Designed miniproteins, single chains, continued (5). Designs and how they scored, part 45

Each design is a single chain, and the fold is of that chain. pLDDT is the mean over its residues in the fold that is shown.

## One batch from the design tools (miniprotein)

Design m17536
Fold by ESMFold2-Fast:
Structure m17536 (fold): chain A 66 residues (1-66)
Amino acid sequence: KVVRVPVSEAIGNPAALAKRLGVSEEDVRKGLGALVDHVADDEKLAQLLGAAAARLEGGELIVESA
């Protein structure tokens, strides 16, 4: 399953993104914090979000479920 969400929407409502990804809100917040404050490392972002893959394209967060 592929989930696409604007980064601003993900930051504004991490609980909704967590439900869509099947992970905890805490994990989503950690992933978004790493993305905003540090380097956007696709591998680390996927790991923090409990996903098979994750990336940023055109201001959207794209996540592939494991």
Scores: mean pLDDT 71

Design m17537
Fold by ESMFold2-Fast:
Structure m17537 (fold): chain A 95 residues (1-95)
Amino acid sequence: AEARLEEAIAAGRAYLARNPELAEFLAGLPEIVAGPAAYVLSVYDETGDPRLADEKLREVVALLRALGREEDARRLELVVGTYLGLEQIKRVVLG
């Protein structure tokens, strides 16, 4: 569980290095939330599939809960949901 979470954090960190706007949005959050959030959002960006991104979100949330990190799991869900909601609004306004 912990090793899989560390992999998600590392993947998220790599994605944030090339996405300064997302790094700014996630600034001030602990890495255990920001890293996985960036990882889930990278899946959405690379595949264009919101269902696959949601599946990856549920996997990481389950890992955080298995480690007793319930508050971090809730923050992760809220952060990803908020970002995707804002991107959907942008598409409706600009499309």
Scores: mean pLDDT 80

Design m17538
Fold by ESMFold2-Fast:
Structure m17538 (fold): chain A 78 residues (1-78)
Amino acid sequence: LTPEQLREAAGALGLMSVGVVKIMAKNKEKTVTQEDVEEARELIERGVRLAEEAGDLATAEEVRREGEKIIKKMEELA
């Protein structure tokens, strides 16, 4: 694989973690618990690590930033 293909794959995997957290937040919109917030935080951290391991620091930062926005909204609902 070329470095470009590796970055694209890592970016896709990292962004998938944000997508999963968005679905969790939407499906549990009125029943979000502190446990849900912690699970979402762990998912985002895993996505960030995957992007960092692939050398895509920009995507890692994007995953963390977008994930923290969703987590903050979930915390307000919990």
Scores: mean pLDDT 71

Design m17539
Fold by ESMFold2-Fast:
Structure m17539 (fold): chain A 77 residues (1-77)
Amino acid sequence: MKQSPLALEGDVYLALSLIYLAIDKKYGIDVETLNKALELARKALELFEQSGDTQGAADARRVIEEIEKLIEEAKKK
């Protein structure tokens, strides 16, 4: 089975988004870092949707929702 290049690229963007999210959680809630994580997760979602990777798209949506919640919380501080 040969995985779609778009799905593989989506996996990379999602992994980068999770790394930025982990950095923010470890070093403090920073809106700039969260916005970078959000951009990467949204790019991952776009790539998974283009490739038809339903599981990848679902995972990217969950990460987007988590980051959006953290951005909203950060804006209140």
Scores: mean pLDDT 80

Design m17540
Fold by ESMFold2-Fast:
Structure m17540 (fold): chain A 79 residues (1-79)
Amino acid sequence: MDPEEARELLLSRARELKAQGKTDVEIAIELLDFADQLPLTLEEKREVVIEVMRELGFSQEVLDLVREAFDAELKRKEK
């Protein structure tokens, strides 16, 4: 999948969640789950999710949580 296409899908999903009144943290969790289902590398998923959240004006605290979640998943999967 093209990372640009994945970014558009994540942006659309985030907008739906915002319209439903979800908090930034809830949106972050949903985007992480959605991105995990996309045919991208873990590094590409991390980059796209962080970029989307940054564009939506998420706080640094939420961005740090998302970064740590991806880092924990990378560590858990261990090559």
Scores: mean pLDDT 75

Design m17541
Fold by ESMFold2-Fast:
Structure m17541 (fold): chain A 100 residues (1-100)
Amino acid sequence: TDSKSFEFVPKKSGKYTVVASNISSNTLTASLKVYKGDELVAESPVTTLNPYEVLTLEFEAEEGEKYTVEVTAYSGSGTITVSVFHGKEEEFSKTATLSA
């Protein structure tokens, strides 16, 4: 497995959506997890992401608290863009290269 983690601090309280987009031409199997410190707040199932497919995960956030967004690849390799939205507002976007 290969994992990449990003810190995220929400600008508002409420429902946030993490979007992992496979921007590579390769298929991989991946999951998303959101942590607050050591506490697992939300997790996705392990999902097959074909080229240009997306995986989404919703979680409830508290304004100003630090969250860790983790993307894990279980098989395959590729490049994933991880973005975090409050409604339609994108507050975070980073790219990860993963090789499982």
Scores: mean pLDDT 87

Design m17542
Fold by ESMFold2-Fast:
Structure m17542 (fold): chain A 55 residues (1-55)
Amino acid sequence: GKVVATVDEKTGKVTIEGKGVVTLKSTKEKIEIDGKIVLDGSEIENISGEVEVKF
């Protein structure tokens, strides 16, 4: 499937469109990803900063 994930650094919000599994923890000053992101069968670790993923 297609999954798009967009991270807003100012608000700490993450927008995900499509199918996938994501576990996130958001704070006022930073975004922390608590666990593994599985997007279209691929595991993603150690994401930092602004992230946009397209397939």
Scores: mean pLDDT 47

Design m17543
Fold by ESMFold2-Fast:
Structure m17543 (fold): chain A 94 residues (1-94)
Amino acid sequence: VPSKEELLELLREIREVIEEALRRMENASDAEKRAILAEMAERIVELARKRLSPEVVAQWEAFLQEVLSEPDVDRAMSTLRGFAEGLRREIEEI
């Protein structure tokens, strides 16, 4: 069970991973954007597995698979921006 401090650190790390991926995608080709999304998803799952329960990790994996399965990369990026903003709000509430 993660402490409040461990959860806060995890959420900040995940937000930074998403924001870095979004920054890298700004001037990337569609193929490069897909590679960045896959790398980002793998990194987020790795971070989550260290501190979260298997059930919560499965929920995050399901969300990331929805993002990776989105045929419109710009829509996938928009979903990630919303998710990162949600994480920012959650961090402020902890």
Scores: mean pLDDT 81

Design m17544
Fold by ESMFold2-Fast:
Structure m17544 (fold): chain A 108 residues (1-108)
Amino acid sequence: MAPKLSKNASSIAKSVIEYAIKNGEIKYKSLEEFLKDKDVTSATLLDIADFLESMGLKESAEDVYKVAEYIAGERFEDYKKRLVDVDLSETKEPLDEERFAVLKENLL
C-alpha cells in the first residue's frame, strides 16, 4: 500500500526543486524535465529529507522520506502528477529564501 503523502512534504519538495531550477543550481529547465528521471528525483528528495532532519524538522523530514520511497516504487508516474499539481499556497511550511540558502550551502 502506498504511504500517506502529506501536502506539506510534497510542497516542500516542489519548492526546493523549483528554487534550484530558478536559480540555475541544477541543469534542468523545468520541474517536468527534472521528473523524467525517477532515480534522480528520489535521490534529491532523500538529500532534502536529511537536510530537514539536520534542522530539527523531523516531522517534515519523515514525510519527505516517505515521498522518496513512493517515487522509488511503481507509483512514480502518479507521484509526478501529484507534485506538479501541488498548490504551494496550501503549504504549512513552504521553503523560503533563507532556508534555501542553507540547503544550497550544505547540499547544492
Scores: mean pLDDT 58

Design m17545
Fold by ESMFold2-Fast:
Structure m17545 (fold): chain A 101 residues (1-101)
Amino acid sequence: QPPRLPAEAKAKKGETAVLDLEVPAGRYTITVTVSKGKVKVYLDGQFLGELKEGETLTREVDLPAGTHRLEIENISDEDVEAGVRVATPTAGAAARVKFEK
């Protein structure tokens, strides 16, 4: 079954939200949506993109089995709120289930 890792990241001014993703080896779609503030997104130290409020980043990545670190760096002068989702890319439409904490 494709893993789904919905998470919310919050970071104060000058802070980085760190999310450790524990996954089996596979191809994953990482989606980050910023609801407040401005961020830079990194996976295992690799820069994925810069997002401002209302923007969404989607990246397909091939991950080996184990723990991977997703970092959401607050580059704004305010507190940041972002939603994170990790899913396996689909051979059919399977992306509509929302999980909340």
Scores: mean pLDDT 71

Design m17546
Fold by ESMFold2-Fast:
Structure m17546 (fold): chain A 72 residues (1-72)
Amino acid sequence: MEKKKKEETKKILEEADKAAKEAAEVAEKVSAEKAKEISDLLAEAHAAGAEDVEKAKEKAEEIKKLAEEVKA
């Protein structure tokens, strides 16, 4: 039974997907390198989410951080 972890991981990854999608549109205009970093972190978050919700959460926060950097 890890039903709670699955639901939490899904929400975290969905939030990361939204943040990455919004940031990617801006990042691709100002920095292809930042867009790649966001994409790589998103892939790592999804991979981690299958095993470790805490790691998925940390990767999602990094994505949000990069999103704020490209918006500023």
Scores: mean pLDDT 73

Design m17547
Fold by ESMFold2-Fast:
Structure m17547 (fold): chain A 75 residues (1-75)
Amino acid sequence: MVEIARRKAIVLGTLYTLQSVFGEEKGKKMASDSVTALSNFYSRPDMGKYYVEYIKNTSLEEAKKEAEEYIKLAT
């Protein structure tokens, strides 16, 4: 459970950081591209599709809130 929370915190923290630095649209595209590349490299396209869909449907505010909550759980 703790390991799953840490992995999700990293993904959400990365999404929030990229959106904060590059803007919501560019940040989402960069996060989606990174997740897709890593998922393909590790032969886990199912996870890549899941996170890409999540990134598309998550606002900057939602990403920040979820990232902060998971970081608290993982710390």
Scores: mean pLDDT 67

Design m17548
Fold by ESMFold2-Fast:
Structure m17548 (fold): chain A 67 residues (1-67)
Amino acid sequence: SMSDLERARETLREIERQYGAVDVEQLVAVGEALGIPPEAVRAAVARLGRDSLSADQAVALLATLLA
């Protein structure tokens, strides 16, 4: 739901505050809490050609996978 995505945004922003960025395994864990398969998250990150994302980029990616 959108409220679950809002919770995920808060978690991702906290990760970014503590570590400077969101890595793929952290994003996989947040995605799993939203019901997104790990392979879908990894494939999406791989398409971006990045090893880490900002919290806002991570939220946008998860929102796209939930649509």
Scores: mean pLDDT 84

Design m17549
Fold by ESMFold2-Fast:
Structure m17549 (fold): chain A 65 residues (1-65)
Amino acid sequence: MEPPPLLLLDTRDGDRRLSDEELERILEGFRQALREGRPLHLSLPAISPESRDRLVRGLRELLEG
């Protein structure tokens, strides 16, 4: 079964790094969106691969519950 698209990340490799505080604020916003059944869309076109991986991991934890 294919779930509706709940997560879309549009990002390129770059040098911008997300702080832990920025990551937590993004994840909190997405947690609220998930609670309301709204799609998740995040576009960060200059984020580092490491920051993207950390964000995806956090979002995965939210989605899997």
Scores: mean pLDDT 66

Design m17550
Fold by ESMFold2-Fast:
Structure m17550 (fold): chain A 64 residues (1-64)
Amino acid sequence: MLQGGGVVDGVPYIATRDGTRVRLERAASEAEAQAAVDATTATYGEDYGKGMARLAELLAARLA
Protein backbone atom coordinates (compact mmCIF):
# COMPACT_ATOMS: atom_id res chain seq x y z
CA MET A 1 0.00 0.00 0.00
CA LEU A 2 1.37 3.40 -1.02
CA GLN A 3 0.48 6.57 0.89
CA GLY A 4 1.28 10.21 0.25
CA GLY A 5 0.41 13.41 2.07
CA GLY A 6 0.07 16.99 0.95
CA VAL A 7 -1.23 20.36 2.11
CA VAL A 8 -3.52 22.44 -0.14
CA ASP A 9 -4.82 25.83 1.03
CA GLY A 10 -3.72 24.96 4.58
CA VAL A 11 -5.70 21.68 4.64
CA PRO A 12 -3.71 18.42 5.07
CA TYR A 13 -4.66 15.33 3.02
CA ILE A 14 -3.53 11.71 2.67
CA ALA A 15 -3.78 9.81 -0.62
CA THR A 16 -3.69 6.00 -0.45
CA ARG A 17 -3.07 3.73 -3.44
CA ASP A 18 -3.90 0.02 -3.14
CA GLY A 19 -3.57 -1.70 -6.51
CA THR A 20 -5.90 0.12 -8.94
CA ARG A 21 -7.79 2.01 -6.17
CA VAL A 22 -6.91 5.53 -5.00
CA ARG A 23 -8.52 7.20 -1.97
CA LEU A 24 -8.13 10.76 -0.73
CA GLU A 25 -8.84 11.56 2.93
CA ARG A 26 -8.36 14.60 5.17
CA ALA A 27 -5.41 14.12 7.52
CA ALA A 28 -5.77 15.10 11.18
CA SER A 29 -2.65 17.28 10.85
CA GLU A 30 0.19 18.26 8.49
CA ALA A 31 2.43 16.01 10.64
CA GLU A 32 0.16 13.01 9.90
CA ALA A 33 0.31 13.78 6.17
CA GLN A 34 4.13 14.02 6.34
CA ALA A 35 4.34 10.75 8.32
CA ALA A 36 2.44 8.98 5.49
CA VAL A 37 5.02 10.25 2.93
CA ASP A 38 7.92 9.26 5.23
CA ALA A 39 6.51 5.73 5.72
CA THR A 40 6.17 5.22 1.93
CA THR A 41 9.70 6.61 1.36
CA ALA A 42 11.13 4.28 4.05
CA THR A 43 9.37 1.21 2.57
CA TYR A 44 9.47 1.85 -1.21
CA GLY A 45 12.06 4.61 -1.73
CA GLU A 46 12.14 8.37 -2.31
CA ASP A 47 10.62 8.28 -5.82
CA TYR A 48 7.49 6.56 -4.50
CA GLY A 49 7.28 8.92 -1.52
CA LYS A 50 7.56 11.98 -3.79
CA GLY A 51 5.09 10.51 -6.31
CA MET A 52 2.46 9.80 -3.66
CA ALA A 53 2.92 13.25 -2.07
CA ARG A 54 2.39 14.83 -5.51
CA LEU A 55 -0.70 12.64 -6.09
CA ALA A 56 -2.18 13.79 -2.75
CA GLU A 57 -1.56 17.46 -3.69
CA LEU A 58 -3.14 17.09 -7.16
CA LEU A 59 -6.23 15.28 -5.83
CA ALA A 60 -6.66 17.77 -2.95
CA ALA A 61 -6.29 20.74 -5.34
CA ARG A 62 -9.10 19.33 -7.49
CA LEU A 63 -11.38 19.28 -4.41
CA ALA A 64 -10.46 22.88 -3.48
Scores: mean pLDDT 74

Design m17551
Fold by ESMFold2-Fast:
Structure m17551 (fold): chain A 94 residues (1-94)
Amino acid sequence: SAATAAEYRRLAEEFLQAVKNKDFETAIEKGVELLRLVGEHLKVPKEELEKIIEEFEKKLKELAKKKDAQGMLEEADKALREIGEVAREQREKE
């Protein structure tokens, strides 16, 4: 829906801005919120979504210690792709 698209865009922009500003605590928070919104909208099973989010948050915390902004962007892309694949597979199961 238009409302969901607007919320997705806002969270994605907030995540990207936090990464650019090296505000890594805000980047982790907004990244997690973004993945949760996308996963819930795509109806990813709760258990699988929570595992993806937990791994993502752990990796972002390690990248933040290294001040690796590029690594944080790559990890967000990877997590979003994984959510998309799980959602696609779930739809194929009817």
Scores: mean pLDDT 85

Design m17552
Fold by ESMFold2-Fast:
Structure m17552 (fold): chain A 88 residues (1-88)
Amino acid sequence: DEEKKKKEELKKELAKKLLELTKEVIEILNTKGPSAAYKYFLEKLEELKAELKKEGDEESIKELDQLGKDFKKQLMETLKVSEEELEK
């Protein structure tokens, strides 16, 4: 099934982009702190969602929205920073 293979390739490419984004966010976290890292993550996540919207991949967009929420929660819990500190 050609359509299934194309979907699998798109998922692999998305996973690669997310891994690269994670590395960039960790570098920013270590050099500029949690607020800068979180803002960069949100900006790049919105760019990825815009690409997926052009492709019609609504499921992956929902997964990225959930990932964004989970990442915010993990940053707050792991680094013991407030929501206000991340968003300022």
Scores: mean pLDDT 77

Design m17553
Fold by ESMFold2-Fast:
Structure m17553 (fold): chain A 81 residues (1-81)
Amino acid sequence: SKDEEQRLRDEFVAQAVRIMSAAQEDGASDEELEQLGRKLGEAIREYQQTRNPREVWLKVADFAEKLGLYSAAELAREYSR
């Protein structure tokens, strides 16, 4: 239903916001936050098309880890479960 689809989308967006907060606590620069924000925007679009949250969140985790944002990466791995 539209209500179920909206709830799943809202939860994904809420999880993305928490990842950005974790990245800020990791000491991410403005440039790193912009890069991660773009990656999360791509992830939300991919999730809307594929409905594969595990694969999408693992891609976010790998990206955050490459930026040295370890709390953000670990949180994204938790969301891949």
Scores: mean pLDDT 82

Design m17554
Fold by ESMFold2-Fast:
Structure m17554 (fold): chain A 80 residues (1-80)
Amino acid sequence: PDPSQESENLKKMLATLVKIVAAGRKATEELAGDFVSHLSVMPKKAALEFIEQLGEELVKHGYDKNEMEEIVNLMKKKLS
């Protein structure tokens, strides 16, 4: 619950997800599943909010909005 630690963890996750997206769409689907599995320790609502926030941050970093919406929706489906 340290805001500084959460910010650093979010930055590391963003950097990792950026690399995943850059690696290609098929790799993104498999790695999105692995990423979502790490969120299973959180309540579903918190995990969904985190995924949505992550997608918004990627759009701010110049990623295509439609592509990020697809990845966010894929991660949400993996949580269900």
Scores: mean pLDDT 66

Design m17555
Fold by ESMFold2-Fast:
Structure m17555 (fold): chain A 79 residues (1-79)
Amino acid sequence: SMAQDQQQISTAYQSLTTAKDNIDKAKKGIDTKKNLDNAKKSLKTARDAANGLSNPDTREAVLKGVDELEKELKKVEKK
C-alpha cells in the first residue's frame, strides 16, 4: 500500500541519516564503540526497510547508501 511504502521509505532514510551521524561521531573519537554499534543497528534497520520497498529504483538507491556507509564504518573499525 502507499502508506506502507511511505513508512518504509521514511524508515530507510531516517536510519541512513542516524547511521551516518553515528559513524561521523565515531570518526571524531566520540564514544567510538557505542557509536559504531549504533550505526550497525541503524544500517540493519535501513536494509530491512529497503527490502520491503516495492519500487526497485528506490530500493536500489537505499541499498547503495547502506553499502557505502557499511564500507565507511569498516574503515573506522580498522583504524
Scores: mean pLDDT 86

Design m17556
Fold by ESMFold2-Fast:
Structure m17556 (fold): chain A 107 residues (1-107)
Amino acid sequence: MSAKDSLVKEAAAEAKAVAAQMKTLSPDEQKRAMDAFITHMSVKITQYGLSLIQDGYSFSDVVDIIDSVFDTISRIMEPHLSAAQAKEFREKLKLARESVIDTLKSY
């Protein structure tokens, strides 16, 4: 059983829930919801990454898992966003990925 499969499934479920709410939210509320979701997922991914390192996963394998999770979030969210929102979301996910990896490097 792979920790990667668990994390990807949880990320997909949470991304789908946020995406479902997008049409009921104002543009300002959508921005706040996306920012909150990215922050929440960054914390969750960092915690799982630390657990994987503790379980003996290589740093390279952990980075691959993190990339798979962020790619999954992007694929689920982007169809529900405008082109401008999707661009901003991708840029924020890139920064979140860098922050998570930097935190994991400190261990």
Scores: mean pLDDT 83

Design m17557
Fold by ESMFold2-Fast:
Structure m17557 (fold): chain A 80 residues (1-80)
Amino acid sequence: MSKEEKLEIAKLVGEALGLTDAEYRKLMAIVESGVSEEEFVKGIANLAKSKGKTFDDIPEEVKEKLPEEIRKMLEELLNG
């Protein structure tokens, strides 16, 4: 996955989870640091959990826009 794709996912999921500007900047910094896809998804899951959000709190329209591998990892991390 490209850095540009990670930034688009961060924006979509960040809006869906109701991330603050500061939380969203933290997520963008994770993407800019060149982490793996797994570490990126863990970053999203940790932010979601900190806000009491689950995978079911993400709208279906946003889930549909996520790459299948990212969607599956996020579901496993948020539901486990």
Scores: mean pLDDT 80

Design m17558
Fold by ESMFold2-Fast:
Structure m17558 (fold): chain A 65 residues (1-65)
Amino acid sequence: TELSEKEKEAMKKALEKMYEEGLISKEQYEKMLEYLEKNDLAGVASLLTDEQQDKLQELFEKELE
């Protein structure tokens, strides 16, 4: 399923916050942004541990209004 532009921006901000907090590496962050640009959500998820996925979901929901 393709994310809307609003959802993509929220996901991008959530990933940026995780990177700034040191929860993901620079390599993971850059690769996930590449997948997100391609609308490859399975690719984004595949780079994250279950714990990191939970944190991303929390931050993503917080960015959506």
Scores: mean pLDDT 80

Design m17559
Fold by ESMFold2-Fast:
Structure m17559 (fold): chain A 63 residues (1-63)
Amino acid sequence: SLKEKIAKIRNEIESLIRNPDFEGLKELMKKLNLTDEEIEKALEYFSKMHERIEQARKELEKK
C-alpha cells in the first residue's frame, strides 16, 4: 500500500530534512510511483514541513 511504502521511506525523508536534499526526495517519490503533480505538491509540503520542524526543535530546546 502507499501508506506502507511511505512508512518504509520515512527514515530517509527524516534524514533529508536535517540537510534538505529536495532532489533526493524527488527521486525517492518517483520510485514510489507518484505523479509529477504529486511530487511538486509534496516538495512544497516538505519545504514548509522543514520550517515547521525547525520551529518545533527551537521550542523543544527552549524548555
Scores: mean pLDDT 68

Design m17560
Fold by ESMFold2-Fast:
Structure m17560 (fold): chain A 91 residues (1-91)
Amino acid sequence: MKEEIDKLLIEAARKLIEAGLDPATTSVEKIVEVTGVSRENARLLHEMGRLLRAGHSIDEIAEKLGVSKKVVLELEVLEGIRLIKEAVSKF
């Protein structure tokens, strides 16, 4: 079911951010290791992160990867939180 996949991807994204890892720059292998998701789902997280960093819209990413807009939005929010924590920890 779409909702189960959405929840799984969001939970995996949370684990990456809690580990201080950027989905855009973290290898698929490392995403699998940290989150326990399949290689296919790890590739989706990595590709979503890369496209967000490249300035693609949530709508474009969701359409291109066949994922829910909600998942892409949650990943963008979580990555924003990671960047804020990284910045604060240096001051």
Scores: mean pLDDT 80

Design m17561
Fold by ESMFold2-Fast:
Structure m17561 (fold): chain A 92 residues (1-92)
Amino acid sequence: SDAALAAEGRAIHEEAEALAKEGEEGIERAAELIGEFFARMAAHAGMAPEEAARIGELAKEMFRLEALLKRGEISVEEAEERGEALVAEARA
């Protein structure tokens, strides 16, 4: 159900935020968790399996960019440029 997905999304977001604070290994685990959840949400919304998988991969990569930005490893400008490129690739 949509209510169950919303509750799971909140729990996953909280877990991912906590994992991301544990360093590189935590960031990777958090990115996988976010990607898997977004792929399931896309599938629930009626997207084809291949489209849902692309949405999951996009969410995973976007989370990695956000984590790098929060750690000060990339600039805001670099994060925006890389994020825009990822969205463009997902639309192609």
Scores: mean pLDDT 82

Design m17562
Fold by ESMFold2-Fast:
Structure m17562 (fold): chain A 58 residues (1-58)
Amino acid sequence: MKLEATLVEDVPEHPELKKGDKVLILEVVDEYNVLVESLKTGVKAVIPKRYLSSGKEV
């Protein structure tokens, strides 16, 4: 099973990733970055963890 998170702000380097969008966390890349998949668009991107909501997230 994959973990779901919500974006807390727009990701400037990925215009398709917007505040409030739901993403799946696919992999922890390092201490600061995760690989996510947009549930809206299907786009996969490595983004800083700071863009994800707090909770049961990586």
Scores: mean pLDDT 75

Design m17563
Fold by ESMFold2-Fast:
Structure m17563 (fold): chain A 92 residues (1-92)
Amino acid sequence: EGQKLYEKGLELYKQGKYKEAAKLFSQSAAILQAQFDATRDPAVLRQYADALGNLGDAYDKLGKKKESRELVIRSTSYYILSVGLETDAALA
């Protein structure tokens, strides 16, 4: 469900529908966050980071520069964490 909303958001973003894309990325991020809390799966955390990053990009296009910066920073932090968790799992 979260991944499908994310993919729909990407389609709208490519069409220049940034406000609609932002809504879907936000909904996707909320679902993926809940899924990560339940599963602790690094792949889900990476998907969550991607959703936050694209939400930030959509906000940048909408002129929400401060919110965009905050989302991109959070996205990068969660992406780095997801890669670290995946590396630890692969080495264990």
Scores: mean pLDDT 82

Design m17564
Fold by ESMFold2-Fast:
Structure m17564 (fold): chain A 64 residues (1-64)
Amino acid sequence: GAPVVAATPEAQELLRKGEELIEEGRKIIETATTKEEILQGIGIVMRGIGLQAQALILSRRALS
């Protein structure tokens, strides 16, 4: 059986971290004028999206 780690704190932490990274990356992209800075911002956004995806998987597992 799936481990009942109803660790809403874990999923919440990943969601929060993901949201922060997405916002940070978005801010970098919006203020960036060089291609290097834009690429850095995109990388940060993608990392944030990955964390959000992981949080969704974990939150789905917390569904009894």
Scores: mean pLDDT 76

Design m17565
Fold by ESMFold2-Fast:
Structure m17565 (fold): chain A 71 residues (1-71)
Amino acid sequence: MTPEEQAKFDEFARRYAPRIAAWAREKIASGEMTREEVQQRVVKAVSEALKYLSQGKWDEAEKVLDEILAE
């Protein structure tokens, strides 16, 4: 990974990590999802987003994470 790609990735992670954490906390607190279901959903979404990021598809990666946050 180039230093420029790493910087973009770090910015992406900084932007989404706190939002995903807040989403996870809300879903568990509301009883809508179990802790295990939240963990599985987050891992799946993050893995898919990382796949798009590796292909330079930043918009698609953002859509995947925005979709989980809208749930």
Scores: mean pLDDT 78

Design m17566
Fold by ESMFold2-Fast:
Structure m17566 (fold): chain A 81 residues (1-81)
Amino acid sequence: MEERLEKARSYIEKAREHLAAGDVEGALRNLAEAIRVLSGSDVPVETIERVLRAHAESQGLPLREFVERALDGLEATLDAL
């Protein structure tokens, strides 16, 4: 469990670095990898990315803002564990 949490935090950090560089696509991919690692799922990362994009669209949020909020929420969840 701790190893998965550490790996997820690593992906969250990489996603934030991509956002800082203006690479929203790279940020989304790293967010999807963090979710995949935490869930222990064999679902393809591309499927998780598609679901995340659909959620951003349903909320009327720009993808960048959605990814930023999702990273904040995921990080807060990990900190509460």
Scores: mean pLDDT 83

Design m17567
Fold by ESMFold2-Fast:
Structure m17567 (fold): chain A 78 residues (1-78)
Amino acid sequence: VKAQPGMTVAQAREKFGDEFAIVRNGELIYNSYEKNASTYGINEDTVLEPSDEIITDISPYKDYDIKQGIEDIKKAIE
């Protein structure tokens, strides 16, 4: 799913629920299971780009560490 132009991370959470990831140019920039969004350089007020991809089926990644989750999500959008 592509992000709507001008949508913030907080608005994406409101629309898609609490469990989602955001990928920009093949890079994971947000994961809802991540406790510290600064790990990805993104926060709730960050405005999404029109080319950003929202992945809503990320339940399998909940038990992964950050590095493993990033690799799996990258593979899903390649």
Scores: mean pLDDT 61

Design m17568
Fold by ESMFold2-Fast:
Structure m17568 (fold): chain A 94 residues (1-94)
Amino acid sequence: SIEELIEEARRLVEEAARRLLEKHRDDPEMVARIERGLRSFLELADETLRDPTPANLELLATALGIWAQELRKHGEEELAERLRRVALELLRLA
């Protein structure tokens, strides 16, 4: 269950990054920020998968919330809600 949630979070954020990169393709500063954010998220997800502590689960959920907020700013309501749902499930396990 925890492993499945972390894998789902990883896939959703990769999709979020893909959509945001598409929207910002002509903004190299924003592209760099999105790419750095994705790398940081994937590192946190890998760390949490290896050591699913309450603290790591809470950090991962917080990161999902930040990605969801950015998606909402760009009209990606459905994907943002999916991220919010996974974040809530991770917080319940923390």
Scores: mean pLDDT 89

Design m17569
Fold by ESMFold2-Fast:
Structure m17569 (fold): chain A 107 residues (1-107)
Amino acid sequence: SEKNIERAKKLIELLKGLREMAEELGKDEIAEILDEAVKRLEELLKEGKVTEELLKELVAETVAALSKHDEVVAELVAEFADEIFKGKITEDQANEIMAKAVEKLNE
């Protein structure tokens, strides 16, 4: 599905950006969780196996893993993913959620 491919690409952009910031801030465990999620999404895209069910499962697993280290970062990833699935996310909304997650990682 073209819609699910677009959703996966938007999720990859978010998770890559957060991973890079987590690495810069020495949040190695958060960076590792985000890197794993990116690699899994890229593999799904490469194999042509992108479904809404698999994307939602991956998001749920990533949020659960993140919540063990930072509940607020986990909640922001869940919020961003929910808006991507609704197809309502604007570039400004994406940037605002990303900025909040980066600010929290810097704490």
Scores: mean pLDDT 81

Design m17570
Fold by ESMFold2-Fast:
Structure m17570 (fold): chain A 77 residues (1-77)
Amino acid sequence: SELLEEARRVSREINERATQLAKEATDKEAEGKATVDDKEKSEKLFQEAEELKAQGNQVILDGSKRVQKLVKEAEEA
């Protein structure tokens, strides 16, 4: 089914993007923890990490809805 193949592609893209954002967030947190001499820079890095985590969660949420819609359409065909 074309719709099921599309759902699999979308699922892979979502997982890849979420993984990338999680890695970027982890890297920002590590940089923030290592930044001991610049409190303002450290705080910005932690804020960026939290924003990346929120973005990753949103990507998963929106993507899951899209995949579910494609699967449902495939089942109704």
Scores: mean pLDDT 86

